Designed miniproteins, single chains, continued (2). Designs and how they scored, part 32

Each design is a single chain, and the fold is of that chain. pLDDT is the mean over its residues in the fold that is shown.

## One batch from the design tools (miniprotein)

Design m5093
Fold by ESMFold2-Fast:
Structure m5093 (fold): chain A 69 residues (1-69)
Amino acid sequence: AAAARLAATQAEFDAQMRDMLGESKRVLGEADELAKKDPAKAEQLLNDTHSRAAQVYKDGRAALAAAQA
């Protein structure tokens, strides 16, 4: 039971990390195009994306730690 829960949590975290890497590449392209028109908005987009990615990573790590406890 505990092993199945940990495996499921790890798989979910891995999927979220893969999705986040793909999103990061897309956002870098959008920010590059946006920077040509509005550098301040491009910087805000990058900062917002970084903050969101950091939160997803923290939440995923916390879930894994809880599943191991």
Scores: mean pLDDT 80

Design m5094
Fold by ESMFold2-Fast:
Structure m5094 (fold): chain A 92 residues (1-92)
Amino acid sequence: GHMEKEKLEELKKEGEELYEEGVKIAKEALELAENLEELNRAIAGLLRIIGAMFDLDLAVEKGDLKAAEEAVKELKELVKELEELLKELKEK
């Protein structure tokens, strides 16, 4: 319905903002990585953010509100994990 379409548009906007933030944090983490383990964590985080954004775009295209909500939730969790990684890398 109309309300579901509006919610999908809101979720897409929220997801795009989370994606941009996640990519920014992942890039900074990549610049601060000093060893292979840290580099792998930053790369894995970036790839997971890209995958979650792809899942959101697919959910929005299909009109799948539940899948879109799950994709935004995943993006939020991934951004938080990347923020925690960046904090660890800066505390060295």
Scores: mean pLDDT 89

Design m5095
Fold by ESMFold2-Fast:
Formats: sequence, C-alpha cells, structure tokens
Structure m5095 (fold): chain A 78 residues (1-78)
Amino acid sequence: MKLTFNSKEEVLFARELLERLLTNEDFSLEEAEELARSLGVSKSFFNQVLSRLQRVAATGEIEELIKEIEEGAKKLGL
C-alpha cells in the first residue's frame, strides 16, 4: 500500500521511523507510539507506516518508500 500524507506531522513521523530503519538504530513500538502521540498522528496512519516499514525491511524496496516520503514532504512545504 502506498503512503498518502495529509499533514507535516505525518511526514515527520514517517521520516523519523525510516531514518531509524536505515541507520539500524533500535527503536521500540513504545517509542514509535509516543512519537505518533506527540505529533498527533492517527492510529490508522501509525499502523500504515509500520506495515510499510515491515514490508520494506523484508523486500528491500527502500527507494520507493523514500520517494513516497519525499513527495509528501514537497507537497506539504517541507
């Protein structure tokens, strides 16, 4: 499923989780949930981002996800 971004906070959330995946930094579900809460990200969007990251980690489709986030950022003036 392709990610669709409706707020700057959604883009920031997805970028932070992607960055942690790319740098092989440990992050917990609890840390991800707290970040989502602090940014006002919905539970639905949170679940979509986690599902997409899990798929990317399994398939190596990282470049496509980077482009999805970059285009979202561009549309929202980031």
Scores: mean pLDDT 78

Design m5096
Fold by ESMFold2-Fast:
Structure m5096 (fold): chain A 79 residues (1-79)
Amino acid sequence: MEARRRLQEIIVKGTNEAQEKASKGDVEGVKEAFEKTKKEVEEEAKRLNAPEELLKGALEAIRTSEEILIEEAKKKAEE
């Protein structure tokens, strides 16, 4: 599935960037990285006419990763 692979590539790239920011306690950086990732995923899904369920799954994965990494960044920033 071309659309699924492309969306996964965008999510992996965005998550790696957000993980780097989280490791430094950069909460705003994590939020910014995921905002960019969400936009790229939505734009690519629209361009590829991806199934609605595939887009929903991708956005849910992003939301879950964002919540986890924001908490990690906050914990790191308080130290």
Scores: mean pLDDT 84

Design m5097
Fold by ESMFold2-Fast:
Structure m5097 (fold): chain A 98 residues (1-98)
Amino acid sequence: EVYPPDELGNKGAFIIAEDEEVAKELEKQARELQEKGIGVRHVVTFKEDTEEARKTAKRIHELVQEALEKGIHGEEVKVFIAPSPEEAVKLLEEWLKE
């Protein structure tokens, strides 16, 4: 999803991608948008469309919202590589516990 910068002008991005190649492309696009003054706060890509995947997607949205509130500031781009939605949840929960 694309979000406006916050009240402090932060254009930080949180990217979750299924592999390193997709992650690099999404990071490049996020940085190009930041240079144009457009914030990219959250990008998640999943190939699965099951009931389990939709429940996992909701959990990921909740965890990303918590992560954005905790400390993605300025033009920082955080990238996570997760081959499945379940692994994305695990990585986000482990990062938030730090």
Scores: mean pLDDT 63

Design m5098
Fold by ESMFold2-Fast:
Structure m5098 (fold): chain A 91 residues (1-91)
Amino acid sequence: SPLEEELEKLEERVEKLIEEAEKLLNDPNTSKQELLMKEMELSVLRIHLIVLRRLAEKEGDSETARRAQELIDRVDEVIDKVQKKLDELLA
């Protein structure tokens, strides 16, 4: 379905942004600006995933909606880690 194709593209973006965020989180020389930019990119991606999940729910595509929610949960976990790192750098 068109929604499943869109989900697959968003899943690829999720994997890439999570890998990039984890590299920043593991780098002792990472800047506040780099972390803020990555948090923003993850937040935009999260909005796209929420829209896709809602569209899938409306179409009765429970599997695509479930997979979108799993990606949202993964993005939320990484956003939380980025926010905690930002708090440490601001202390």
Scores: mean pLDDT 90

Design m5099
Fold by ESMFold2-Fast:
Structure m5099 (fold): chain A 74 residues (1-74)
Amino acid sequence: MELPPEAVEEARRLLAEGASPREIAERISRRYGVPFATAYRAVTELEGDRLAALPPEEQQALAAARVAAERAAA
């Protein structure tokens, strides 16, 4: 199961803008007619690739920000 090339480009742009993988997957699923599970897996893989390209300090900062946001929502 694969995202169309247009959906992959959209997901990469949204990740660069700081959108969550879940929100991106929902948007891609609705716009391109892909199952949510397929979109979510592809988006999380793209996020992993993007994070791997960042310095370790930036990776830690993003991880800490997500933990803080999740704790605030709970």
Scores: mean pLDDT 73

Design m5100
Fold by ESMFold2-Fast:
Structure m5100 (fold): chain A 80 residues (1-80)
Amino acid sequence: SLEEKKEAIIKNINLTIDEVRRRADRVLTPEQRERVDSLIDKINEAIEKLKKAKTEEEFKQYRDEINSYLSEIARILREA
């Protein structure tokens, strides 16, 4: 169901964010950490929208938005 897809992806995103936070604490400068924290805030806002999605199209839209923020975080971590 759409609700099961939401639960699965939110769980995976939260696990990824937890790992990002652990790595950020170890390797990032304060400036890079602020950038990552800002992106995590945007991910959390998109998760709230994803929870309210009523269609597969809305779900995909917010999933893709979250993935774009996660990709930017991954880029920052690679440059560290």
Scores: mean pLDDT 89

Design m5101
Fold by ESMFold2-Fast:
Structure m5101 (fold): chain A 83 residues (1-83)
Amino acid sequence: MKVERKVSVEDLPKAALSAALVTEELGVEVVLEVEAPKDNKLIYENVEFAKKVAKELGVELEVEFRELPDGNLLVTLTFRKKK
């Protein structure tokens, strides 16, 4: 089972915590997509928070950064149950 969600940069910390908990408890793969300006420092801080949460819960987190043609950054966070 795979769940995909688009979230705002401001909601990313709450969404990341929820995703990690769902992945840990239910074994569901959760993918979060966040779009923000690449000069917005908050996106990087919230990605670091997501990494910390995944590590604390023993969940595997894959993070991918892609720059869009409009100069926005698209960040994809994939939460998977760790073996």
Scores: mean pLDDT 83

Design m5102
Fold by ESMFold2-Fast:
Structure m5102 (fold): chain A 80 residues (1-80)
Amino acid sequence: SMAEAEALFEEGLRYFEEGRYEEALRKLKESLRIYEELGDKKGQARVLLALGRVYQAMGRHDEADAYERRALSLDPSLRP
C-alpha cells in the first residue's frame, strides 16, 4: 500500500540520518518495490533519489549517479 511505502521510506531516511547505511538501503529498496507495484512514478523517483544519497555517503559514486539518473528520468522536476 501507499502508506507502507511511505513508512518504509521514512524509516530508511531515519537509518540514513543515524549513519546506518545498510539498513537505510534495505528499507528504501523495500519502499521502492511497493511504489513500483503501485505504478507511482513520483514515489519511485523520490526513493531512487534517496538511494543515490545513501550510496554517495558510502563513497559508492557510480551507484549514486545511476540512482540519480533513474530518479530524474521518472521525474525531471527533481532537477535543480
Scores: mean pLDDT 87

Design m5103
Fold by ESMFold2-Fast:
Structure m5103 (fold): chain A 79 residues (1-79)
Amino acid sequence: AEKEAENEARLEAFRSALEAIAERIAEAYKADPERGKKAEEELRKRVEEYAKKSSPELAEGIKKAAEEQLAKARKEVEE
């Protein structure tokens, strides 16, 4: 229970930060597709690094949240 609550809190904090980063990535894509791709790649590397330092359960949550936010950013650019 304690670890689950702590993991959920970390995931929520990470999602909030990720939403702000995803907005910047979407803007980068609109300005220059190459810059957007580089920003996305840098975020993916950061996410992988953070996940490696986390428990397996938290790592999966972090990776999933990042993929969801990046997918939203790409969709906003395409539409």
Scores: mean pLDDT 76

Design m5104
Fold by ESMFold2-Fast:
Structure m5104 (fold): chain A 69 residues (1-69)
Amino acid sequence: SELVAFRVEIERPADVSVEETAARAREELERRIAEYAAQTGATIASQSPVEVRVEGDRVTASALVVLRR
């Protein structure tokens, strides 16, 4: 098993809510996790809850993922 940390940071666009920006950050995070698993031939054994942090107009989504051969 392999433990991998994933992180995505997005700047909030003008006239877009923090909630919508957070949804986009989660979507991008999920895409990167799936892409990495596909590229390495791994399956996702488990994933931590997605953590979202907001600092002004910057939104960060992160998760820890356990990958299995």
Scores: mean pLDDT 86

Design m5105
Fold by ESMFold2-Fast:
Structure m5105 (fold): chain A 59 residues (1-59)
Amino acid sequence: MKLSKEEYEKLKKALETKDPKVFFGAVLNTKSLSEEQKNELLSAKNVEEAKKILEKYKP
């Protein structure tokens, strides 16, 4: 499922903070993400992996 432009930008900014707590909260609060997509993003080992996963959901 694709994110809205606003949701995508918020998640990207959260990821760019490099704060796992900020990114975790942003992912959990994104209604457009399925449980599977949230788990995929949260399973990322580093920022580069999470960014690659996030790009699959861009609007």
Scores: mean pLDDT 77

Design m5106
Fold by ESMFold2-Fast:
Formats: C-alpha cells, sequence, structure tokens
Structure m5106 (fold): chain A 62 residues (1-62)
C-alpha cells in the first residue's frame, strides 16, 4: 500500500540521517587520518545522494 511504502521510506530516511550524522562526526574527528576522513567524506556524499533519492520518492507518493 502507499501508506506502507511511505512508512518504509520514512524509516529508511531516519536510518540514512543517523548514518549522515556518524559520517559528519568522522569527517570532523581530529584523531582520524586524512585517508580515513577522505573515505568518510566520500561515504557522506553517497549517503546524502541516497537521502535526496528517498525524499524524491516520498514526494512522488503524495
Amino acid sequence: STAQRRADVLAEMRRVLAEVKELEAKVNDPSLSPQEKENARKQLIEALKRLGELGDELVALD
């Protein structure tokens, strides 16, 4: 159902938002190497893209 799909998208968005916060913390962590920060930054870009795609899907359900 549309309601179930909306609930699933919102649940995934919450999960991705938590991932974004963890990755932002890694990017700003002074104890991490430049390579680890670069890897976290790349993962952050991909997580933000996925969040955008989920937002577009949510809009399409309305």
Scores: mean pLDDT 88

Design m5107
Fold by ESMFold2-Fast:
Structure m5107 (fold): chain A 74 residues (1-74)
Amino acid sequence: SADEALRRAYEEGRRFVDQAFEKAKTLEEIREAVRQHALRLAKEVPDSQRDAYLRGFARGAREALEEYEKKLKE
């Protein structure tokens, strides 16, 4: 379902950002990696679930990035 796809994509977005920080990337590098990953995934996701997936992924990645940005802002 679209709701399930959105929830799954949200979790994937958060994990993507977490993994990128584990690899010691800068905040700017992670933002660019998120953008590039979303562009590539848009081609792989079935049309019926694409909007829900992209919205979920974007929200998950954004929230994780905001959390890390606050921690690094010292």
Scores: mean pLDDT 78

Design m5108
Fold by ESMFold2-Fast:
Structure m5108 (fold): chain A 65 residues (1-65)
Amino acid sequence: SQVDSLLQQAQEALDAGDLEQAHKLVQQARQIAEEQGASEETHSRLLDLDVKIGVEDIKKAVSKY
């Protein structure tokens, strides 16, 4: 599905350290999921990626100090 493809791309961006791209892809996947009525599993995957990206954003911010 489009959502699954976007989630895979978001994970790849996160793994590459491209947090901006990862955020963008998760937001696109969330918009489509909300419009199409996604499963609980898809919502859990979106939340998991949001948390992981947020943690990496915090680590990157702290590293400047």
Scores: mean pLDDT 82

Design m5109
Fold by ESMFold2-Fast:
Structure m5109 (fold): chain A 98 residues (1-98)
Amino acid sequence: SHSAETVAFLEELAAAGVDEDKLLALSALAAAVALKYGHEAALKTLKERAEEILALDEEEVKKLLEEAIEELSKVVSEIAGVDAEELKERLLKEYEAS
């Protein structure tokens, strides 16, 4: 599975002590890119944007996470035929419960 490389990269960041909110934002971004453009594009996007995202403050990370979840919800909605707004609300609730 090409997703294994993306997971390994995120696990390395987690082991290095990267904040959970940043890891969640990176995970949502990677998932959206992978579903739309494939796993190689997702890994490339993570590597290119990791330094930028790791430097963000709490408010910037929260905004990025909300934007990434919105994009992921739209992509999943188009592929699976589920409601994008309902999926976004569910994913945000799951994040807040974590």
Scores: mean pLDDT 78

Design m5110
Fold by ESMFold2-Fast:
Structure m5110 (fold): chain A 90 residues (1-90)
Amino acid sequence: SLEYAQQAIRLAQEAIELARQGREEEARQQVQEAIRYVLKALDGVEDKNVLLKAIGLILRAIGRLLDGDIEGAAQDVLEAAKLVLEELKK
């Protein structure tokens, strides 16, 4: 769970870098993988407010992926992963 949140952060950071380089297909794949790891990490989150905020960020990221805003999607996933990581450290 903690390891899943850390992996999601790494993948989201890589996706931001790839998107900034114009490597949109590779960035999209990294965002999708990062979302998968955030969802796995959510299984350890007991705080309902943190859970709802993280889910909201993931839904926003999915919407941005559909709209072609890969960098924005990666940033939303990074924010969600960091929130989940902070909660799992408690």
Scores: mean pLDDT 89

Design m5111
Fold by ESMFold2-Fast:
Structure m5111 (fold): chain A 140 residues (1-140)
Amino acid sequence: NAQQKAENLLKEGIKAFRQKKYDEAVKLFEEAIKLDPNNAKALRNLGRAYAMKGEYDKAIEYYQKALEIEGEDNPEVLQDLANIYLAAGKYDEAIKLYEKVYELTPSNPEVLRNLATAYEQKGEKEKAEFYRKKADEIEK
């Protein structure tokens, strides 16, 4: 049936992704989404595959679609989206999302280190050092 076919395509796409066959993974995830358009896992995997290809605008689009399905306050999806903005050089967007993730999960030092990286890339060295020290204090 259509659901079993979509699940099989998603599994094949994940295997292709692990083998770094990103074009094949994209094709398989797109076929899975044609069968199940609201499959948030397939949308996130498609976004991740586009990010690995350096197609950040497409990656952002599919992560935003996944976020609409999974909820605007899902910290894992928000963190992945922030990581894509950071990789794309969109530092202000990355900072805004990391700050939101930090408010939702304040005990996560990785988010604070990523905030420090984003501020460092903007040349805001004092803010970068502030968040780096804050992350270190949580881990001590």
Scores: mean pLDDT 88

Design m5112
Fold by ESMFold2-Fast:
Structure m5112 (fold): chain A 56 residues (1-56)
Amino acid sequence: MSMEEAKEKLLELERELVRQVATGELSSEQASARFHEAVAADPALAAAHERAKQGE
């Protein structure tokens, strides 16, 4: 996965989790846990997340 693809996938995941929290399907805690699990399971997503933190 390219860095651009990983960033897009990460943003889509964030949008989906935010939507699920807004609709009441997930709590903020559950959404946070799912985000961390997805990042931990995919090294490309982890790298994209780290780079976003360093870019600020």
Scores: mean pLDDT 77

Design m5113
Fold by ESMFold2-Fast:
Formats: C-alpha cells, structure tokens, sequence
Structure m5113 (fold): chain A 92 residues (1-92)
C-alpha cells in the first residue's frame, strides 16, 4: 500500500511531526489535525493550510508558527529539501 518512494513519505512525516513537537500547544484542534493528516499523506491537510494561507489567516498566527507552517507547505510542494525544512524549523 505504500508507494515505492517510502523515504519521501517518511521525510514528510518527520517534517510535519517537527512542527507538531515545536508548536502543538499553540495549535487549535482543527489546525493540529490538518498537520497530522499531512504526516499521514492526506492531501486534505495541505488543502486546509493552503486555504488559510490564501485568505491571510496565517497573518493572525504568532510569527514563529506562521513561519513553521510556511516551511511545512514549501516542503510539501517540493520547493525546499527535508534538510532545509528541518534546519529552518530548528531556528524557530
């Protein structure tokens, strides 16, 4: 049932779980669930974050949380590597 690129799925889980570890207590239940869904490869989690970003809702979040969500979304889109995503999250 897993795709042949199991490492990619594992890398996605590691980045999403890093966001949950650092910001889990700052996340509302719906936003926390969306990130957990991303960790499982569920596209609905990413689509929820995309709607929040596109509507400007990210600008209402604490600066570090907004940056963490931007990093996660950029990683999901393949704009940055796992190493870059984890390094930037550690700086927050």
Amino acid sequence: MKPSFEKRVKDLKEVAEKVLEKFGDQLGPILKRAIEDIAKGDVRGYLYLKVLRDTGEFDKFPEDLKKALDILMDFVRGLITKEQALEELEKL
Scores: mean pLDDT 77

Design m5114
Fold by ESMFold2-Fast:
Structure m5114 (fold): chain A 93 residues (1-93)
Amino acid sequence: DYTELFLKLSRFLDEAFRKIAESGVSPETAEEVLREIEDYLEKLVKEGKISKKFANDILEIVRETLERALKEGISDYRELARLFDEIVKKKIA
């Protein structure tokens, strides 16, 4: 159960980062991807699968990842994933 949910969420985030990398990282594409992730997380909260706090924590990490990617000119999917992992470690440690 918990493992399946985590894999499903990870797969969704992976696809979102791939999409923005392919479209080009811009304020417009970042806002679009953030909205898709927010909608998906809100659905999981409404279904009782995750807490609102966990959803907000993930959304803030994604937002920070995209803001930093825009600032640093990062558009490669692998570098976006690495940046996301770095921010996760800083927020959860």
Scores: mean pLDDT 80

Design m5115
Fold by ESMFold2-Fast:
Structure m5115 (fold): chain A 88 residues (1-88)
Amino acid sequence: MIDEKKREEALELFRRAEELQLEGAPLEEVLEIAKEAVELMLEALGVSKEVIDLAREALDAAAAGDWEKALELEKKAIELAKPELAAL
């Protein structure tokens, strides 16, 4: 059920984000690539689009400094993902 190609692409994006961070790239650029890597990894694991959408909204809220909203959205994503991940 794991999409190996998407998993590999996500891992490559994580490596690129780490390389950019070590090279002193702007934090905003590093975070954007890391966000893409997280979304792609969740897709590779076969979690529902609803979980991916909530995870993205949580990351956007955190980036905007709305930590209360970010935590609430993260909680919802985790609760929805638990049964899907347990089925793997």
Scores: mean pLDDT 73

Design m5116
Fold by ESMFold2-Fast:
Structure m5116 (fold): chain A 98 residues (1-98)
Amino acid sequence: MLEEIRSLSEEELRKYIEENEERVREIEARMRELYEKDPEVREKAEKLIAELKSTLASTKLDQIKGVAELVKVVLGDEELAKEVERYLLAALVLEERE
């Protein structure tokens, strides 16, 4: 995944980010709603966040992996977690080139 994203041109990275920004915002909104309304989801998320804080990570890559795992736990959807991870990695690679 990271190597594939690093092979993209700056124009391809910007286009990918622009095309997927709204989708990622929708995923974030769904996560926040579930976290606020579902006590079981909140408990699982808080446990994962505490675990990630004890084991994560001074690197932006580890933070991105942590966010993807949180999406997977809260939404129960591995594909949405991969979409968020890919978006954050694309943003990181673009930032490194600017």
Scores: mean pLDDT 78

Design m5117
Fold by ESMFold2-Fast:
Structure m5117 (fold): chain A 71 residues (1-71)
Amino acid sequence: MLPRTLTPFESLTNYAIFLGKRLKTLDPALSDEEIYEKIKPLVYEVAKSLKLTDEQADEAIRQALAELKAE
């Protein structure tokens, strides 16, 4: 059987989580708002390549920020 692949939205959300974790590791003093502003252009560019909407890109960032707070 072929291995299960992530959906485009799941991939985008994981990418946003990855970027947020890296930013927090480099500068732990960053607020959620600062992380959002820094990753937004990168996440939106990837969303466009995956043919996702801007609304889906924003939702992926919001889910990523929630995951970062849960740690």
Scores: mean pLDDT 79

Design m5118
Fold by ESMFold2-Fast:
Structure m5118 (fold): chain A 74 residues (1-74)
Amino acid sequence: SARDRALERARERADQLVKEGKITPEQAEALVGLARGAIDAYEAGHPVDIVGEGSPLAQAAAEIVREAVEEYRR
């Protein structure tokens, strides 16, 4: 499904950030969870309010959520 594909891409991106030493494996799992929640919110017609400011983790979260919702939207 589009949802499963978007979540798989979110996981690949999060795992790549772990490989690059930018986040931990635990943070990668949290980011995939955020992507899932964002897709669910988008499906429900709720606004997805993600701000990618402050920390590298916050920036990664915003990017992964954006990419997941965009992939799901296609």
Scores: mean pLDDT 75

Design m5119
Fold by ESMFold2-Fast:
Structure m5119 (fold): chain A 63 residues (1-63)
Amino acid sequence: GPSTRRERLQLEILSLFPPEQVAEAARLLRGAGVGTLERALRRLKQTPPEQRLAVLREIRAEA
């Protein structure tokens, strides 16, 4: 199981995506620090499921 706070946040974010989007979401999260992951998780939880991947791309483009 995930052992660090970063790993736990990454897993929680990935759980917000359907299986077909998990690989792309995981790629977008590479190199993201804890602060970025916490902000992403908060924003994505408030985002409709259909828009979450687009919003994650936006967050990572601005980082």
Scores: mean pLDDT 85

Design m5120
Fold by ESMFold2-Fast:
Order: sequence, then structure tokens, then C-alpha cells
Structure m5120 (fold): chain A 59 residues (1-59)
Amino acid sequence: GNILPAEDSARALVQAFPTADRESLINFAVKEELARPDGSQEKAEQLRQILSQVYDSLH
């Protein structure tokens, strides 16, 4: 999928939870993705990588 829309969503998530640590935020998002009926390991891994990059860019 396009990285830009996912990056914008990840940035919004990080900004919505400014007191959350990196691992807690990533674990929350990954678990949510895997719990979706159409969720996949590939999407979860992509989300983990994007959230890590966005979190690091904001800190």
C-alpha cells in the first residue's frame, strides 16, 4: 500500500497519545490490525515499521 497515507495515520496516532512509549503504541496498533477480519502479518509489520519511523521523527 501507499506509505504516505499510512504515515499520516501513524503520525495522528502518535500525536493522540503523546505520553505513550514507543513499544506500547506499536504493540497497540499491531494488535488492532491483527484483530481485524481482513488483518494480515504483512500489514502489521508495515504498520510497526511506519510507526517506529514516525515516532522517532517526532522525538
Scores: mean pLDDT 73

Design m5121
Fold by ESMFold2-Fast:
Structure m5121 (fold): chain A 80 residues (1-80)
Amino acid sequence: MSVDQIEEAAQQRLQRLTGELQARVDELRSLAQQALARDPEMGRVLFGKASGAQVDANMAIRQAQDDVAATTAQARAAAE
């Protein structure tokens, strides 16, 4: 497998993970917005939970980005 193929496959996996995690956060934000219309305090609490989920998602995405970078660097070194 070429370095470009390894990099492309790793980027596609990262993009899927990013999309999945962001979809979960977006779902929580949608629920928070619906709650905010009926109970502003509950809506605020749910927005807080969505923000926490976004932080967790960002951490997981950053770790995956670092793993992809390490894999790509190793593949490029091996190709030389």
Scores: mean pLDDT 81

Design m5122
Fold by ESMFold2-Fast:
Formats: sequence, C-alpha cells, structure tokens
Structure m5122 (fold): chain A 95 residues (1-95)
Amino acid sequence: MMEQRRKEAEDSLELAERALRKAEEYRKKAIEEKDVKTALLYTSSAGVYLVQAAASTTVAKRIDPEMAPKLQAITDEAARLVNEGEEHTKRLLEE
C-alpha cells in the first residue's frame, strides 16, 4: 500500500511535468499566431493543461510531501504562464 502510494505520487509528478510542457507548447503557438481567433484557441488549450498541472501537483504533494520543492517549481511556472496568458488575451481583445 505505501509503495503503491509513492508510485502514484511519481506518476502524478510526471503527469504534471508533461502537462506543463504542453502548456508551454501551446503558449508559444499562441504568441507566434497571427490570427486572433486561433491565438485565443491556443491560449485556451494552454489553460486546460495548466489546470491539469495544478491538479496533478496537488495530488502528488498530498501523497508525498517530500516532493514539495520540486512541485513548487512546477506550480510557480504554471502561475507565470497563467498570468502571461491572461495579459496576452487582454491585448488580443483590445485589437
């Protein structure tokens, strides 16, 4: 049971890291996109992955609190991308 919980924490951390990478990928596509509607769709896609990253880090931290420093780095980067996406969306809607 305890060994299985550690694996679940590791799986959740891996899922969070993959979700963060997907969010970064979609944010890059949104920034490089000329079409406002398509840029907004990419920003929305990034947002979905950022929610997944946050959920997965929360699960991992509850199962293994010793992962907290590594999870905090993912959480901080996810928060940065959320703020960047929100500011970018505001600029796109002003055009």
Scores: mean pLDDT 82

Design m5123
Fold by ESMFold2-Fast:
Structure m5123 (fold): chain A 74 residues (1-74)
Amino acid sequence: MLEEEKKKVEEDMRNQAQKLQGEIDELGEQARKAEKEDKKKAEELFKQAQDKVQQGQQMGTEYLKKIAELEREL
């Protein structure tokens, strides 16, 4: 049961990381395209990408803490 919980946490972490990375990559590409046409729009897109990077760091820390607690029980 404990190993199943750890696998679920690891799977959730991977799924969330993949989704967030995809969003960051899309925002980065949109920002690069916008940079030549509209610098203000590009800056807003870069800021959104930075905000998502910070969210990913916080989520990663939370998932690592959950995994460490589960490993401590194993």
Scores: mean pLDDT 79

Design m5124
Fold by ESMFold2-Fast:
Structure m5124 (fold): chain A 69 residues (1-69)
Amino acid sequence: EEKKKKLEEIKKIIRETFEQVEKDYANGTLTVESLKKLREEVLEKVKDFKSAQEAITKYFDDLIAKLKA
């Protein structure tokens, strides 16, 4: 049961993080530096879930590439 509870908590963290990042991106307040820091913090929170780490890494890498372009 604890494993299922942890998975739901991880999903909530990922969803809330993506929503906040998208909102900040739309407002022009996101920077490459802030994204790199946030990515590292979130990856630590989801370190026990490989699929979540991969999804987070891809999401932030794509956003960083867009900000650099």
Scores: mean pLDDT 77

Design m5125
Fold by ESMFold2-Fast:
Structure m5125 (fold): chain A 84 residues (1-84)
Amino acid sequence: MEEIEKRIQEVESMLRKLGVPDELIEKARETGKKIADAKSPKERYKLLLEFREWAEKQGLPPLVINLLIELAVLYAEYERKKKE
């Protein structure tokens, strides 16, 4: 749990240092929450793909896209463990 929280803080800090707006960071958090609430592995995968496609359409650098995806996955794990 603490290790997930620490990594979330590190990824969010990196995104802010790269000039990524808080609105995009929040979208990654909300996507993570939706993934945690998904009823099946297929739904989780679909949500991740939709988020990646959205980020690619924004013209974001690959490093930023990968960090946003990592943040969404970390938030999904955090929310899932919190509900256990």
Scores: mean pLDDT 83

Design m5126
Fold by ESMFold2-Fast:
Structure m5126 (fold): chain A 119 residues (1-119)
Amino acid sequence: MEKEVEEIRKIAEKAKQGDKEATVEAARLIPHLTLEQQIAAQQGDEEKKRLYLEARQELLDAVDSAIGKDSKFASLYTSGSIRIMGAIEDGDLEEARRLAEEFGERLAKEVEERLKKQE
């Protein structure tokens, strides 16, 4: 957990420094952090919930810094978060993980396309 959060923070730092590959990876990880935050919440682990929330906010800030406040990214992120939360509330951890993978790849692709348009 702590080691995973530290590696995520390193990705956010690289993305904030203008690393395009790190920015794409940051976007990919956002739905996975939503998943882990919701699992921690379900377990009553307030410290893990807070750590994953903070890491997710750092990744969101890094992406926003690179591509600006993009409505397509925001819409996709919101839709993914709602569906992941719904699957967790339904007790379907397999579906929640599948959604985190699906929306992670979709967010990564959206960010990659935005960064290419800036070149």
Scores: mean pLDDT 84

Design m5127
Fold by ESMFold2-Fast:
Structure m5127 (fold): chain A 68 residues (1-68)
Amino acid sequence: MPQVQIDVSVSSDGPVPQDQIDGVRNVHRRYAQRLVDLLGIDNSQQIVSVVRLPSGQRLTVVVSVSPA
């Protein structure tokens, strides 16, 4: 089966604890891997999500999938 590389970047519009950044990155990486496996994705894809925190700050998550 073709393998893909999954890269996850997380950016914020203000200070966010590192454990929350790491947690959000890990959740989105697992989500993307499940989508790749479920749908048989072997081509370049980009998934963008925005999470609003209770503090009012926003996390922008970009998942990039590329052929490996």
Scores: mean pLDDT 81

